# Designed miniproteins, single chains: the designs that were tried, part 18

Each design is a single chain, and the fold is of that chain. pLDDT is the mean over its residues in the fold that is shown.

## One batch from the design tools (miniprotein)

Design m600
Fold by ESMFold2-Fast:
Structure m600 (fold): chain A 82 residues (1-82)
Amino acid sequence: SSRSRRGLIAVLRDAISLLQQGNVQGAITLLQNALTGLDTNFSNTSSGQQARDYVQQALQALQNGDVDTALDYLQQAISTLS
């Protein structure tokens, strides 16, 4: 639904804000919760699957210490869900 999409977009924007504040661990926790939401509500949609792949790539970038790459993937996830 459009409300569930807006909710996921808000969570992804909150994760971006946490990364901009240097709270990498908070962002990781929030993104892991976002993956669960994507799998539960959007697994059957092309946009949901693509957003899920972008969020997973953002998490991998954060594990490598690459915040800038993670931010790029999160912006792509938001664009896919918008």
Scores: mean pLDDT 83

Design m601
Fold by ESMFold2-Fast:
Structure m601 (fold): chain A 92 residues (1-92)
Amino acid sequence: EEVDEVTERAIELARKLGQPELADLIRKAVEKAKKYSPELAREIAGAVTNLLLRGDADRAKELVEQILKYLDEGKFDEARKLAREAGREANA
């Protein structure tokens, strides 16, 4: 429920910034992460939302693409580390 709300916000922000491809990538990354851990999905959605709120769509896209690669490879700890680092960067 909470993850879905944050995810929909990130998707809406990506679309508002003219990035419909990024919106699709965000949905895919969050859904893949949910299968492993709802907490990881929330961390990913939160970090992406924070980057998009500061207008950094290019950084958000790079983050989501790298997270998707890690999730596809089963590297969940690496995906989580990236999400947390990006979250800290956006809130610095």
Scores: mean pLDDT 82

Design m602
Fold by ESMFold2-Fast:
Structure m602 (fold): chain A 95 residues (1-95)
Amino acid sequence: MSALERLKKKDPEVAEKLEKKIKELEQQLKEGKISVAQFIGRYFRELLEAEKEIYEKMIEEGVLFDEKEEQEGLRLFNPAEQEEFRKRIEELRKK
């Protein structure tokens, strides 16, 4: 299953936004405005940002995280953001 198919199951709105950004990157690559290396880097960055947005929405909706989901979510954030993410999950678990 592709990363986009997985995202569509979790959040169709975020997945559509990501697909639009990927199509724009593909067009820029086709027009020679970006290199293959730049395309790959930007593609993975947009995918990472989309997954981060889904986890932030899940936190806002009060979705409970298991240990595996928490670990996967933490991987998407820098160390300062990881600490804030952990604090938000702990607050959700207390409610």
Scores: mean pLDDT 69

Design m603
Fold by ESMFold2-Fast:
Structure m603 (fold): chain A 65 residues (1-65)
Amino acid sequence: SAALALLNLAEQYYKAGDIAGFLETISKAQKKYGDNPEFLTAAAELFHKLGAEGDADYFQQTAQE
């Protein structure tokens, strides 16, 4: 899906050390898909994988509401 493609792109920026690109991509994805449960669940999994568990908990909680 387009939402998952944006999360994969964000992960690639993060792995390349481009934190600005990562944050911009996440911001765009959240603005477009912030109410989409598929996006929120996948974003939570991405942040968990990257070690940012606080952000992962936020997206997971929002997906359930």
Scores: mean pLDDT 75

Design m604
Fold by ESMFold2-Fast:
Structure m604 (fold): chain A 66 residues (1-66)
Amino acid sequence: MPALSPEEVRELAKKYGVSPARVRKVAEELARAAAAGEGVDPEELAKRYGVSPGLVYAVAERLAAA
């Protein structure tokens, strides 16, 4: 199961000005959707969690690299 390290979560939280809990929630939803074979719109997910689309793309890229 691809997951972000605590260090990656903190780095992304600092870079995008959001809480580590927000980064973890985005990563959890992306990993869950990928495991279920569901497509997720990064723009819609960003809107749902009140984060920038750039954060969602960065999280998705790191999860895909795992």
Scores: mean pLDDT 78

Design m605
Fold by ESMFold2-Fast:
Structure m605 (fold): chain A 98 residues (1-98)
Amino acid sequence: SEELKALEEIKDEFLAAAKAVGASEEDIKEIEKLFEKMKEALKEPDEEERLLRLLELYQEISDIIIKNLPKEKITEEMLKAREATEKGLKELIEKYKE
């Protein structure tokens, strides 16, 4: 499917980025595992649940990349952007749990 092909291309780009920032083999494997969970999430028939699960998994992948950035390249703006994304994602998840 076009969606699966797009996800594989994104996976390759994220894995290349993770390796470029010096991510551990354990973190690389976790990113690969999270992309496999995204492939399973694409099978979710409920559109809202599917979108929420994909956003949650995307956030987990992003956190692994940020964790592996050198401290000198982690700006306060990057940390604030992550906090804003986490807050927005939590608000979306809570809305659809009700």
Scores: mean pLDDT 71

Design m606
Fold by ESMFold2-Fast:
Structure m606 (fold): chain A 64 residues (1-64)
Amino acid sequence: MIEKRAEEIYKKYIEKVFGKNGKGPGLDLRDEKAFGGSLKDFIRVLFPHLDEEAIEAIAELIKK
């Protein structure tokens, strides 16, 4: 269940950051060094209502 919820939120995250056509600044969300910080912290800022387990599952989907 968490995996399906994380996948839905991951899709919404990509749409918000890169738009529906994915024509954003070309950030590689899996490269935390190039991204400029912790991916989990960024997800927490955008979705503060999520449980830590959901945030971790989303981060793993992005790294996949």
Scores: mean pLDDT 58

Design m607
Fold by ESMFold2-Fast:
Structure m607 (fold): chain A 100 residues (1-100)
Amino acid sequence: KKKEAIEVVEEGKKKMLELIEKNAPLEEIYKVVEEMMKKIFELMPDMPEEAIEELVEVAVDLKKELEKADKTLNEEEAREKYKELVEEWEKKVIEIIEKT
């Protein structure tokens, strides 16, 4: 269960980084996050409510930080910040899965 969920997170990160390199709209990155979240919940249906809430909060925070970077930074700076945010998202999500 956990290994498969972590693989989903790792695949999602790779896909998001590819979208960032292509200068894809943030909407496409959000779609990847939503798809990864859905797959994680399907793989771990017995996840505690607290862990589900933490995963949702991490996803919402990522979206807010991506939007903030888009509004405040130039294109090159935003791209670097997006990569940083995606790597931080992966680390936090894996940590929540491992602790569950």
Scores: mean pLDDT 85

Design m608
Fold by ESMFold2-Fast:
Structure m608 (fold): chain A 92 residues (1-92)
Amino acid sequence: ALIEYMEQTFEDLKEELKDKEISREEAEKALEKAKEEVEYVQRVAPHPELLAKMEELLKIAEEAIKNGNYNVAYAAAEAVIKTVERLRTENL
């Protein structure tokens, strides 16, 4: 459920943000927050499969920033953030 939610959210955000102007600073800030959220999940709700998928999206975001594709980087980071927000709502 959460893995499917995260993957679908990433795809939806990629399409939504396709024509929007996302700066490098916004993408980097989102990635930093996403990394903090993954660290939070590791501490309070360790789920190996979910964490592995989150780490995959963080890697996609890092590569996207290197390639100047800030929209994809922001989408990947935000998908992780929204998934952790959903996890907090469902398990806290």
Scores: mean pLDDT 84

Design m609
Fold by ESMFold2-Fast:
Structure m609 (fold): chain A 103 residues (1-103)
Amino acid sequence: GHNYQQIEQQLQQISQQLQQGADQQTILEQLKQAFKQIVKLGLSAQTPEELQKSLELLDKLEEQMQKAISQIKDPKLKLEAEILLGMLGIVRGVLQLELKRLQ
């Protein structure tokens, strides 16, 4: 329960930092850390409700990732962000299949 709120707060802070024009490498590192935490929660989920919450966090992370990618000027950082977005798509697919299995 508590981990969901903590990750939501992290994503809100990332959104605020993007609006303030924070360092792109720092933002990407924070997005990677949020992704790692959401993956850990999703893979440890045992109920449809926990899987659904993990999927909702992935959707919020994807929104922040897309905003970050649109602002990234460094080609290397942009590529790293696009790779992370691709990995997010794979994790979403895995969690959606698991949710379908539990329904």
Scores: mean pLDDT 86

Design m610
Fold by ESMFold2-Fast:
Structure m610 (fold): chain A 72 residues (1-72)
Amino acid sequence: SDGTIDLEEFKKWLLEAIALSPAKNKKLSDEEIEATFKSFDKDGDGKLDAAELEELIRAASTYLFVSEEQLR
């Protein structure tokens, strides 16, 4: 818990961030959220450290501000 985030905490954070953004209408399944988490979990420990979390936040910021109309 100290300085790391697990999958359940990540899901809560991401869902709240989406709800507060223009992307609130984007549909993300638990499977897609888990796949995203796994992509940033470089060591496979099921937790994100500070460096991995910052990389994820940068990627998520781009996603949250990109219109669904631009996705296929």
Scores: mean pLDDT 66

Design m611
Fold by ESMFold2-Fast:
Structure m611 (fold): chain A 75 residues (1-75)
Amino acid sequence: MDAEEGYQLGKEMGEKAGKLGEAGDSEAAARLAKEYGQEIKEMQAAGKLSDEAAQAASEALTEATVRGLARGGRP
C-alpha cells in the first residue's frame, strides 16, 4: 500500500469518527479515532502497511476527525 492508499484509508476512518463529532458526540469521535489509530499501528507492525502508508493514514485520520469536530463545535 502506497502513501495515496494510506491517505484514503485514514480519510475514510477519520470521516466516520468526524461524523460523530459533527453530531456533537466529541467523546465518541475521540474513542473511534483512537481505535482506528490503533488499527493503523497494528497493520504497520504486521507489515501490512509501509511506514509511508501508515504515516499518510494517521495524518488523514487526524485531519478528517478534527474537521468533523470543528463543524460540530461551531456555534
Scores: mean pLDDT 80

Design m612
Fold by ESMFold2-Fast:
Structure m612 (fold): chain A 71 residues (1-71)
Amino acid sequence: MPLSHEAVKAVAQRLADQGLITEEQAQEVIDALDRGASPGEAVARLIKSLKTDDDQLQASALIDEAAAREG
């Protein structure tokens, strides 16, 4: 996945700010990245934190936007 650690952290924080995940879940993803998890593993943890198909679609759109901005 073309996302940097910084981009995944930004997506996690944005999802928490929008109420799609909790601040605690966002911090858990950030901590995983800081402990050496790959961006792909961090993204999988973010998606697992989402409960509805609509929330997953919104998260996927933000991830795709972040990837496009890095390219």
Scores: mean pLDDT 74

Design m613
Fold by ESMFold2-Fast:
Structure m613 (fold): chain A 85 residues (1-85)
Amino acid sequence: MKEEIEKLLLEAGEALAAEKLEEALKLIEKIEELLKEAGIEILSEEEVLERIEELRNSESVEPEEILELAVQVAILSKKKYLKAK
């Protein structure tokens, strides 16, 4: 799961760099579905901001925690984009 999510996040980044917004959004949506299937909670905007602050104040941040935050930020950004459009 972690390796698959990391790969999908990188592919979404590559799609954004290539200006393929619809492809990037589909990849982020697939990540969101995988998190839901695994029972991982999709964070609210408030929870994402709180998590950023926790990691900023932590001396022992693990790479996995950074990946989890990056995924949650990507999902939140997708949600905000779709709500604004």
Scores: mean pLDDT 78

Design m614
Fold by ESMFold2-Fast:
Structure m614 (fold): chain A 71 residues (1-71)
Amino acid sequence: MEEKIKKAYEKAREELRKMDPNLTPEQRYQRRKEIIDKLEKEYGLSKETAEGIVLQAEADVVREEARKRRE
């Protein structure tokens, strides 16, 4: 269980890091849906679990990028 969640989280982070920072809010929403669907299919997660993982990964990626901009 834990290993599956960890791999899904790492995959979500990778996909979010590849996301173009110049995307509109509508394009970002569509990309998030695609990542959620991918996690559901690849790891057999529920929609709710996959959505939670993507939201957490997005928050972490945004925080990491903000930190990099200061250094």
Scores: mean pLDDT 77

Design m615
Fold by ESMFold2-Fast:
Structure m615 (fold): chain A 66 residues (1-66)
Amino acid sequence: SPLDEEIERIRLETLREFSKQYDKILDEQKAQGDDQDYFNEKLKQVGDELAGQYRRRVAEARRRAA
């Protein structure tokens, strides 16, 4: 359905953004001497933020389709 296609597009856009942020965090971790706790905390923060954005975008897409 058009809604399913839009949700899939939102998912792929979110994954691409996460990939970009992941690379940035890897570069920052390397610069700071391989702090695994720092890496894990930053990944969680970015993941939580992007999950929130994803949920809002999906809710808006569903609202428009109703």
Scores: mean pLDDT 85

Design m616
Fold by ESMFold2-Fast:
Structure m616 (fold): chain A 106 residues (1-106)
Amino acid sequence: MVISAYPELAEPIKEALEKAFPNAEIEVVVDPEPSDEQLARANVVVGGEKLLERAARAPSVLVLISPDPSLWGKRINGLPVYSIEEFLKDPRGIWLEMYRLRYETP
């Protein structure tokens, strides 16, 4: 599930994920203040620093995206913050790398 605080960023991310994972069902929720229950089911979250700090502590979150350039490359709970442009270049590669970082031990 994708949660975006910004409706204009939700659709490009959905399209990129549907192209990267053509057999997956991509659910998108546009909510600037998602509940902890919604965040627990999220895999990709787009927001400002406050929302991304909450999202990074959620059990299923893999990818953090922000339109705020001051956040790009920062790590929140070990997860790097991506720009939308960087994510759209390689959504599959970023997803798989973040899955390994969060759930797989070397």
Scores: mean pLDDT 80

Design m617
Fold by ESMFold2-Fast:
Structure m617 (fold): chain A 81 residues (1-81)
Amino acid sequence: SVREVLELLAKLYEELVKNKGEMTPEIEELREKIEALLTPEIEAELRPLFEALVAELAARMTPDRESIFEAYRAAAEALRA
């Protein structure tokens, strides 16, 4: 279940990067799928990743998408450890 949420988060991140941070129907659908799988237990485990993703979404106002990708990757790897 945690792995499923992580895979959906990875897809969500890829779609956000492809669309330069703009919300699309595809991104909204991925968000809904993630929310459907979230339990309090899974949410607690994924909290550091969500915090990193929120920072990334704020940073999407900048032109530098590479640093956003690096931040997300680091957070996802830390959570898997």
Scores: mean pLDDT 64

Design m618
Fold by ESMFold2-Fast:
Structure m618 (fold): chain A 82 residues (1-82)
Amino acid sequence: DKKAKVAEANQYFIDTREQLLADIDAGRATIKQVEERMKEMIAKVRKLYSEAVSEEKTKKAVEFAEEAGKKILEAARKQAAK
């Protein structure tokens, strides 16, 4: 149902963020890998929300995911600085 799709998107976002931050801290992810996984996460959030809620709510969810993605990417760049 629609509620389940929103919950799936939110959980996927949380799991992806936690895994990426752990991989960054452990040196297991390159900047390119982080960028690719962020794009996949944002795309999945957009798709699940667009199927479940209004365009306005989908836009807000995507904007939140994009902002969080920028912070994760900044953390990756800081750790990868050579």
Scores: mean pLDDT 83

Design m619
Fold by ESMFold2-Fast:
Structure m619 (fold): chain A 73 residues (1-73)
Amino acid sequence: SPVDEALAKLEAWLQANKAKIDQVIANRMGQPAQANELLTLIQQAGKAILEGKIEQGEELLSKAKAILDAAVA
C-alpha cells in the first residue's frame, strides 16, 4: 500500500541517518530549537503517513532532511 511504502521509506532514512540524528539530539543543550524541530518533523511525518496523508508526510520528511543536513554541515 502507499502507506506501507511511505513508512518503509521513512524507516530506511531514519536507519541510514541514526548516527547523525543521535548527534543532533546529543547537542540539544547547545541548539535546542534545531533538535526539537527535527524530532517534531519526524514525528509529524510518521503521523501524516499513518493517517494516509502521504504527500504531507513526504513534505514533512523533506523538511526533516533539510534540518539534519544543515545541522551536520
Scores: mean pLDDT 83

Design m620
Fold by ESMFold2-Fast:
Structure m620 (fold): chain A 67 residues (1-67)
Amino acid sequence: MLKTPVVFADLSRDVLLQVGRATRQGQLQRDKEIAKEKENPANVDKVADDMATRTGLLARELVDQAR
């Protein structure tokens, strides 16, 4: 047992890491997604980006007219 098959040891460790990672990530992602959706319904970032673009265009037109 001093030298076990590396493949077996790696598989066992990888499985444990993947299970642990899936458990932690699942809980964290679920919690963060719920918090994010609660604070930010499914369009806030897109609306912000769109408003920034539209504001820039309006400012550009107004500046052009004022010149």
Scores: mean pLDDT 58

Design m621
Fold by ESMFold2-Fast:
Structure m621 (fold): chain A 82 residues (1-82)
Amino acid sequence: GPLEKAIKHLEKAAENYQDREQFLKHAQKAVLYASEVGPEVAQVAAQGASRLFQLAQQGAPDEEIQKVLEETKKEIEKLAKK
């Protein structure tokens, strides 16, 4: 469903954090699929993607990228759960 696709594309954005074009492609798809779940989920996906992008520009280690990814995934899953 759209939740699983949003998470998959967020994971792909994080995997490609050093490739701006691939990052933006997957980040955009993550937000679009998240918006099909709901506006709050889309906002969390967009904020998570922005944090990942900022960390990548700062040369943050992979462990920090993975931490932000996992925190964003958990927040998305929590908001999608009724």
Scores: mean pLDDT 86

Design m622
Fold by ESMFold2-Fast:
Structure m622 (fold): chain A 70 residues (1-70)
Amino acid sequence: SLDHDITVSLTRMTASVLVKAGLMSEEQADRVIALAEAGDSAGLRRLADEHPDPEASRLLRLVADSVEAT
């Protein structure tokens, strides 16, 4: 759906910013994007909980909430 496509696009932008900030590897970013494309909000929440950086964790949780709402 359009809402899903927008959510995935915003997830790609968020992952790109986190990689640029040094808070996430490109491999982790690819996984985050794949989870968003699959609609796997639980997987995204788990990844957020396991992330050592609190800012990255909060952003990943917001991504998970957006995916769940789609």
Scores: mean pLDDT 84

Design m623
Fold by ESMFold2-Fast:
Structure m623 (fold): chain A 69 residues (1-69)
Amino acid sequence: SLEEELENLRRAIVEWGLTASDKARDALLASRPELEKKYQEAVKNGDEKKARIYKAYLEGIREFERLRE
């Protein structure tokens, strides 16, 4: 289901963030404002699937950032 795919995406981002090189991780963290903008645009356009995908990315980033501290 889409919900299972989104949870797998979120977990994959968490795992990637914890195992990635500092350069790659910093690049992902730096992309957060762009991902937030894309999320807001998807919500505005009524694209529920894209909005949920970008939200999963953002939640994954937030989670691995928290776990690395």
Scores: mean pLDDT 82

Design m624
Fold by ESMFold2-Fast:
Structure m624 (fold): chain A 94 residues (1-94)
Amino acid sequence: SAISERVRELIRELNEALAARAPEEEILRLVKELHRQGEEAVRAGDLESAELAGKALLRALSWADRHQWSPEHRAAIRELVERMAELLREALAR
């Protein structure tokens, strides 16, 4: 699906940005877009793509923590990780 392709593309872009040590703001932009596409995947019933997005968000949080990003940026990613985890839990309970 278009959603599945977009999620995989964003995960690739995120992994490349992390490896290149791109600016925190650029990585946050990718994280926010990946979260949005993950929510769309849940609404479309594409739980596989949604789970991939959730795992990538958690990976980004681990990266931000390891590289001691600003508390504000780490909190922003953590909020998206928690929101995605809750959305997936609710979807899997249906």
Scores: mean pLDDT 88

Design m625
Fold by ESMFold2-Fast:
Structure m625 (fold): chain A 98 residues (1-98)
Amino acid sequence: MHVYEVPDDASAETSLDVQIEVASTLITEELADALGLPEEERQEVLEIAREAARAKVAASPDPGRVTGYELAEAAIRELKRRGYDPRVLEELLERMRR
């Protein structure tokens, strides 16, 4: 895999916020569609995913190196912990991995 290394202070922070929103939205839409979730629960899933992604960034020794995949993985892990279908969540993670 080609490793792209550009140290970037303010731009990296903005990029991470965008990645958090994209990953959280993608996981929420896919899960809501797969499980037939009502709009109210969809908003709850989005909040859970967003919180988990932000927690992953905060816990990282290098926030600028956190990938969209890692953000999605963190969101999926938290959703499993809260009782969402682990099979559906594993299928979502597998699609993002490949």
Scores: mean pLDDT 75

Design m626
Fold by ESMFold2-Fast:
Structure m626 (fold): chain A 97 residues (1-97)
Amino acid sequence: MMSRAHRLARKIAEAVKNKDIEAVKKYLEEIREQGLLAELHMLADYLKDKDAVIALAAMYYLSGTPVEKLRQLLRGTVPNMPEEMIEEAVKLVASLE
Protein backbone atom coordinates (compact mmCIF):
# COMPACT_ATOMS: atom_id res chain seq x y z
CA MET A 1 0.00 0.00 0.00
CA MET A 2 1.44 3.39 -0.99
CA SER A 3 1.52 5.76 2.01
CA ARG A 4 0.83 9.49 1.83
CA ALA A 5 4.57 10.18 2.26
CA HIS A 6 5.39 7.79 -0.62
CA ARG A 7 2.75 9.44 -2.85
CA LEU A 8 4.13 12.91 -2.05
CA ALA A 9 7.72 11.70 -2.66
CA ARG A 10 6.64 10.49 -6.12
CA LYS A 11 4.99 13.86 -6.88
CA ILE A 12 8.11 15.73 -5.73
CA ALA A 13 10.38 13.50 -7.86
CA GLU A 14 8.15 14.07 -10.92
CA ALA A 15 8.16 17.85 -10.29
CA VAL A 16 11.98 17.85 -10.00
CA LYS A 17 12.27 15.95 -13.32
CA ASN A 18 9.89 18.50 -14.91
CA LYS A 19 11.87 21.42 -13.37
CA ASP A 20 8.65 22.65 -11.74
CA ILE A 21 10.13 24.42 -8.71
CA GLU A 22 6.76 25.74 -7.50
CA ALA A 23 5.26 22.21 -7.45
CA VAL A 24 8.37 20.92 -5.61
CA LYS A 25 7.93 23.65 -2.96
CA LYS A 26 4.19 22.93 -2.64
CA TYR A 27 4.60 19.18 -2.07
CA LEU A 28 7.57 19.66 0.32
CA GLU A 29 5.39 22.07 2.33
CA GLU A 30 2.72 19.32 2.52
CA ILE A 31 5.40 16.91 3.86
CA ARG A 32 6.32 19.48 6.53
CA GLU A 33 2.71 20.49 7.44
CA GLN A 34 1.61 16.85 7.81
CA GLY A 35 4.69 15.80 9.84
CA LEU A 36 5.83 13.26 7.23
CA LEU A 37 9.58 14.08 7.22
CA ALA A 38 10.58 11.10 9.43
CA GLU A 39 8.58 8.73 7.17
CA LEU A 40 10.23 10.26 4.08
CA HIS A 41 13.67 9.51 5.60
CA MET A 42 12.57 5.95 6.42
CA LEU A 43 11.36 5.40 2.83
CA ALA A 44 14.78 6.49 1.51
CA ASP A 45 17.09 4.88 4.09
CA TYR A 46 15.19 1.70 4.99
CA LEU A 47 13.18 0.93 1.83
CA LYS A 48 15.72 2.49 -0.57
CA ASP A 49 12.97 4.36 -2.37
CA LYS A 50 14.39 6.38 -5.28
CA ASP A 51 11.63 9.02 -5.27
CA ALA A 52 12.15 9.58 -1.52
CA VAL A 53 15.89 10.30 -1.95
CA ILE A 54 15.08 12.74 -4.80
CA ALA A 55 12.54 14.45 -2.50
CA LEU A 56 15.10 14.69 0.36
CA ALA A 57 17.74 16.10 -2.03
CA ALA A 58 15.24 18.73 -3.26
CA MET A 59 14.29 19.62 0.34
CA TYR A 60 17.94 20.14 1.39
CA TYR A 61 18.72 22.10 -1.79
CA LEU A 62 15.73 24.45 -1.41
CA SER A 63 16.59 24.88 2.30
CA GLY A 64 19.96 26.34 1.25
CA THR A 65 22.34 23.35 0.98
CA PRO A 66 24.76 23.94 -1.94
CA VAL A 67 24.69 21.27 -4.68
CA GLU A 68 28.37 20.36 -3.96
CA LYS A 69 27.42 19.44 -0.35
CA LEU A 70 24.26 17.45 -1.15
CA ARG A 71 26.06 14.14 -1.74
CA GLN A 72 27.91 14.29 1.61
CA LEU A 73 24.72 15.31 3.47
CA LEU A 74 22.67 12.50 1.86
CA ARG A 75 25.40 9.88 2.53
CA GLY A 76 25.21 10.85 6.23
CA THR A 77 21.41 11.09 6.38
CA VAL A 78 20.45 7.98 4.31
CA PRO A 79 23.60 5.79 4.55
CA ASN A 80 21.81 2.64 3.25
CA MET A 81 20.90 4.26 -0.10
CA PRO A 82 22.99 3.04 -3.06
CA GLU A 83 25.54 5.65 -4.19
CA GLU A 84 24.17 5.52 -7.76
CA MET A 85 20.72 6.64 -6.52
CA ILE A 86 22.24 9.47 -4.46
CA GLU A 87 24.25 10.58 -7.54
CA GLU A 88 21.09 10.57 -9.71
CA ALA A 89 19.14 12.56 -7.09
CA VAL A 90 21.91 15.19 -6.83
CA LYS A 91 22.11 15.45 -10.65
CA LEU A 92 18.33 15.90 -10.96
CA VAL A 93 18.22 18.58 -8.23
CA ALA A 94 21.23 20.41 -9.78
CA SER A 95 19.07 20.74 -12.95
CA LEU A 96 16.73 23.08 -10.99
CA GLU A 97 19.47 25.79 -11.00
Scores: mean pLDDT 85

Design m627
Fold by ESMFold2-Fast:
Structure m627 (fold): chain A 108 residues (1-108)
Amino acid sequence: SVADEMKEAVREVITDESLRRLWELNIDNAEKEGVFDEPGGEFTDPAGVVLRVVERDGKRIVEAENPLTGEWLSDLKGVIKRIEDEILKTASKEELDRIANQLIEGLS
């Protein structure tokens, strides 16, 4: 599934365990809401970047919006890595763990 492909990309690219957990929770919530069932579904990543499901060349893929240009980017692994690098520059390990735990508690 598209959700499983996205989780695989996260596992391959994200080195921080708390950030992986945040991504996986966001992907699971998007899947629960039916975002991956049809083209046009949208959800937001842990950094506030808008992601959408599109069909290109008969395949469902995820694209990320560049908030400065409005351009949609299809290099999912590259986008995820850039988001990780930006979050890790601005958030402490303690803040990442707190946010991840808050999301888990909100699902309970």
Scores: mean pLDDT 73

Design m628
Fold by ESMFold2-Fast:
Structure m628 (fold): chain A 91 residues (1-91)
Amino acid sequence: SEKERRELAERLEEAARKSMEEAAKQAGITEEYSDEEVKKLLEEELKKLEEYEKKTGDKRRALGRKIALELMYAVSRRLGATRYAVAFIKS
């Protein structure tokens, strides 16, 4: 049923969130971050990536990293795993 599918999705999302938070702790990210702080870190990393592309001409690597950063930010925001977003941005 719709309800059973929703409940399964919620359990899977919670399991994913916990795994992401554990990975962030293993990476040494223990501080709390607001959504605004994570967004600022993402914007700074994207600017560095634009400079990387200009310097190297490596459009493929730049695009791949941009997509990965934006997707990881969106997923981390959706799941409330903000520390994992910070760990990923800093990697």
Scores: mean pLDDT 84

Design m629
Fold by ESMFold2-Fast:
Structure m629 (fold): chain A 83 residues (1-83)
Amino acid sequence: SALRERFRELLARLRELLAQLREARAAGDEARVAALREEILAVVAEAEEVLLEMGKDPETREEAFELAGELQALLREHLAPLL
């Protein structure tokens, strides 16, 4: 579906930003870390909006729960080691 494709594009962008965040933290670049955090939150918000839209439709609701699990797993995998 178009919503699934959009979600996958947002997840790919999120992975890229999380990798950049790890690099910026390792470099001690506080300004870049702050900018990347704002961009990551914006992408997460867009991904959540897609999931909420999918959740309203009974035809896509189960897929929305599966994709929400993928988003949660990605954030846990990449953010937990940085905390």
Scores: mean pLDDT 84

Design m630
Fold by ESMFold2-Fast:
Structure m630 (fold): chain A 86 residues (1-86)
Amino acid sequence: AAEKLLEGLRALAAGDYEAARAAFEEAARLLAEEHPEERELILKAGRVTVRAMEKGTYAEVVAHATALAEAGASEEEVLAAAEALV
């Protein structure tokens, strides 16, 4: 799952949006299967990432999410803030 997320991020950095989308979709599915209790959070994170990528706001969303996470915000709080920015 984490390896597929990294693969998706590398593809995104290379501008390969189709490969990035496929890798993120696979990562989200694998994570949801391994952590069914976190399924909604994982699927929401994947959706927010793809939406931010398509809108061209990915860099801003990642920067804001990283700052919140470094400040000690919960995963749910980070995702809610990211979703508001897309």
Scores: mean pLDDT 70

Design m631
Fold by ESMFold2-Fast:
Structure m631 (fold): chain A 61 residues (1-61)
Amino acid sequence: AREEALRAIDEMVEAVRNRDAVAARQALGKFNEALSRLPPDEAAELRQLRDARLQEVGEEL
């Protein structure tokens, strides 16, 4: 559940660094699946964390 969503965020960040669109799409799918098993409040928190982590990797370039 939450741990799966956090792992999916890490996989998305890695895929973005590697410019791997297929891996990024797969990680996003895993993330959304994990979020569907969580309460809406926790899902919103994890979406904010995902957005923050993706912004960070974009800034690192």
Scores: mean pLDDT 79

Design m632
Fold by ESMFold2-Fast:
Structure m632 (fold): chain A 62 residues (1-62)
Amino acid sequence: MSKSEFARLAMAAGIGIAALDLLGHTEQAEAFRKKLMEAIKNNDYEKVREVVDEVFAALQAA
């Protein structure tokens, strides 16, 4: 998979995390930030995608 696709997914996760924080879900946003940073550090594409999916599911529930 491309580095561009990886970067785009990481950015989407970051935006979603910021949205959760703005909605008052600060603890959940912080947990997702830690998970995202670890996935980026490890170049773990599957984990970055997992964070994107979890973040947007949380936003849908908010």
Scores: mean pLDDT 82

Design m633
Fold by ESMFold2-Fast:
Structure m633 (fold): chain A 89 residues (1-89)
Amino acid sequence: MEERVRELERRLEELREKADEAYEKKDEETIKELQAYTALVLHLLGERLGMDPAVRARAEAILAENPLDEEEREEARWMAEVVLELYER
């Protein structure tokens, strides 16, 4: 678990840096990709944690407009899984 938490922290820092760069450069394509990625993580967390249905619906809408590739989906599932384990439902 501790190794997965450290890996999660590392990936979150990388995502934050990527987001900052994309927003500064106004890279709309990367911003959309990050929004879709965030939406998938929130959707997966919402299924387990009972997230607000309105937030879930928005996440689903974003994912429908911005489909993620398999690698991005696997990474999002991994991050959601680590977060869920930390919260222990």
Scores: mean pLDDT 68

Design m634
Fold by ESMFold2-Fast:
Structure m634 (fold): chain A 65 residues (1-65)
Amino acid sequence: DEEAREYAKKAAEAAKAKDFEAAGRYWAKMLELITGQKVDEELAIKYAKELTPEQLAGMAEEAGL
């Protein structure tokens, strides 16, 4: 849980920097820690590109991260 929170923060920071590859990879790691399932990095990168940095920060807060 704490590690997932750390990856959520890194994903939001990377998205603010317009580094959507890093953002997507950090979200994939976060989701794998939360769900226990392997997440496709390419899909996570697509997901990252569709969200604003503000939406990402809001999602992290809503998830209790």
Scores: mean pLDDT 71

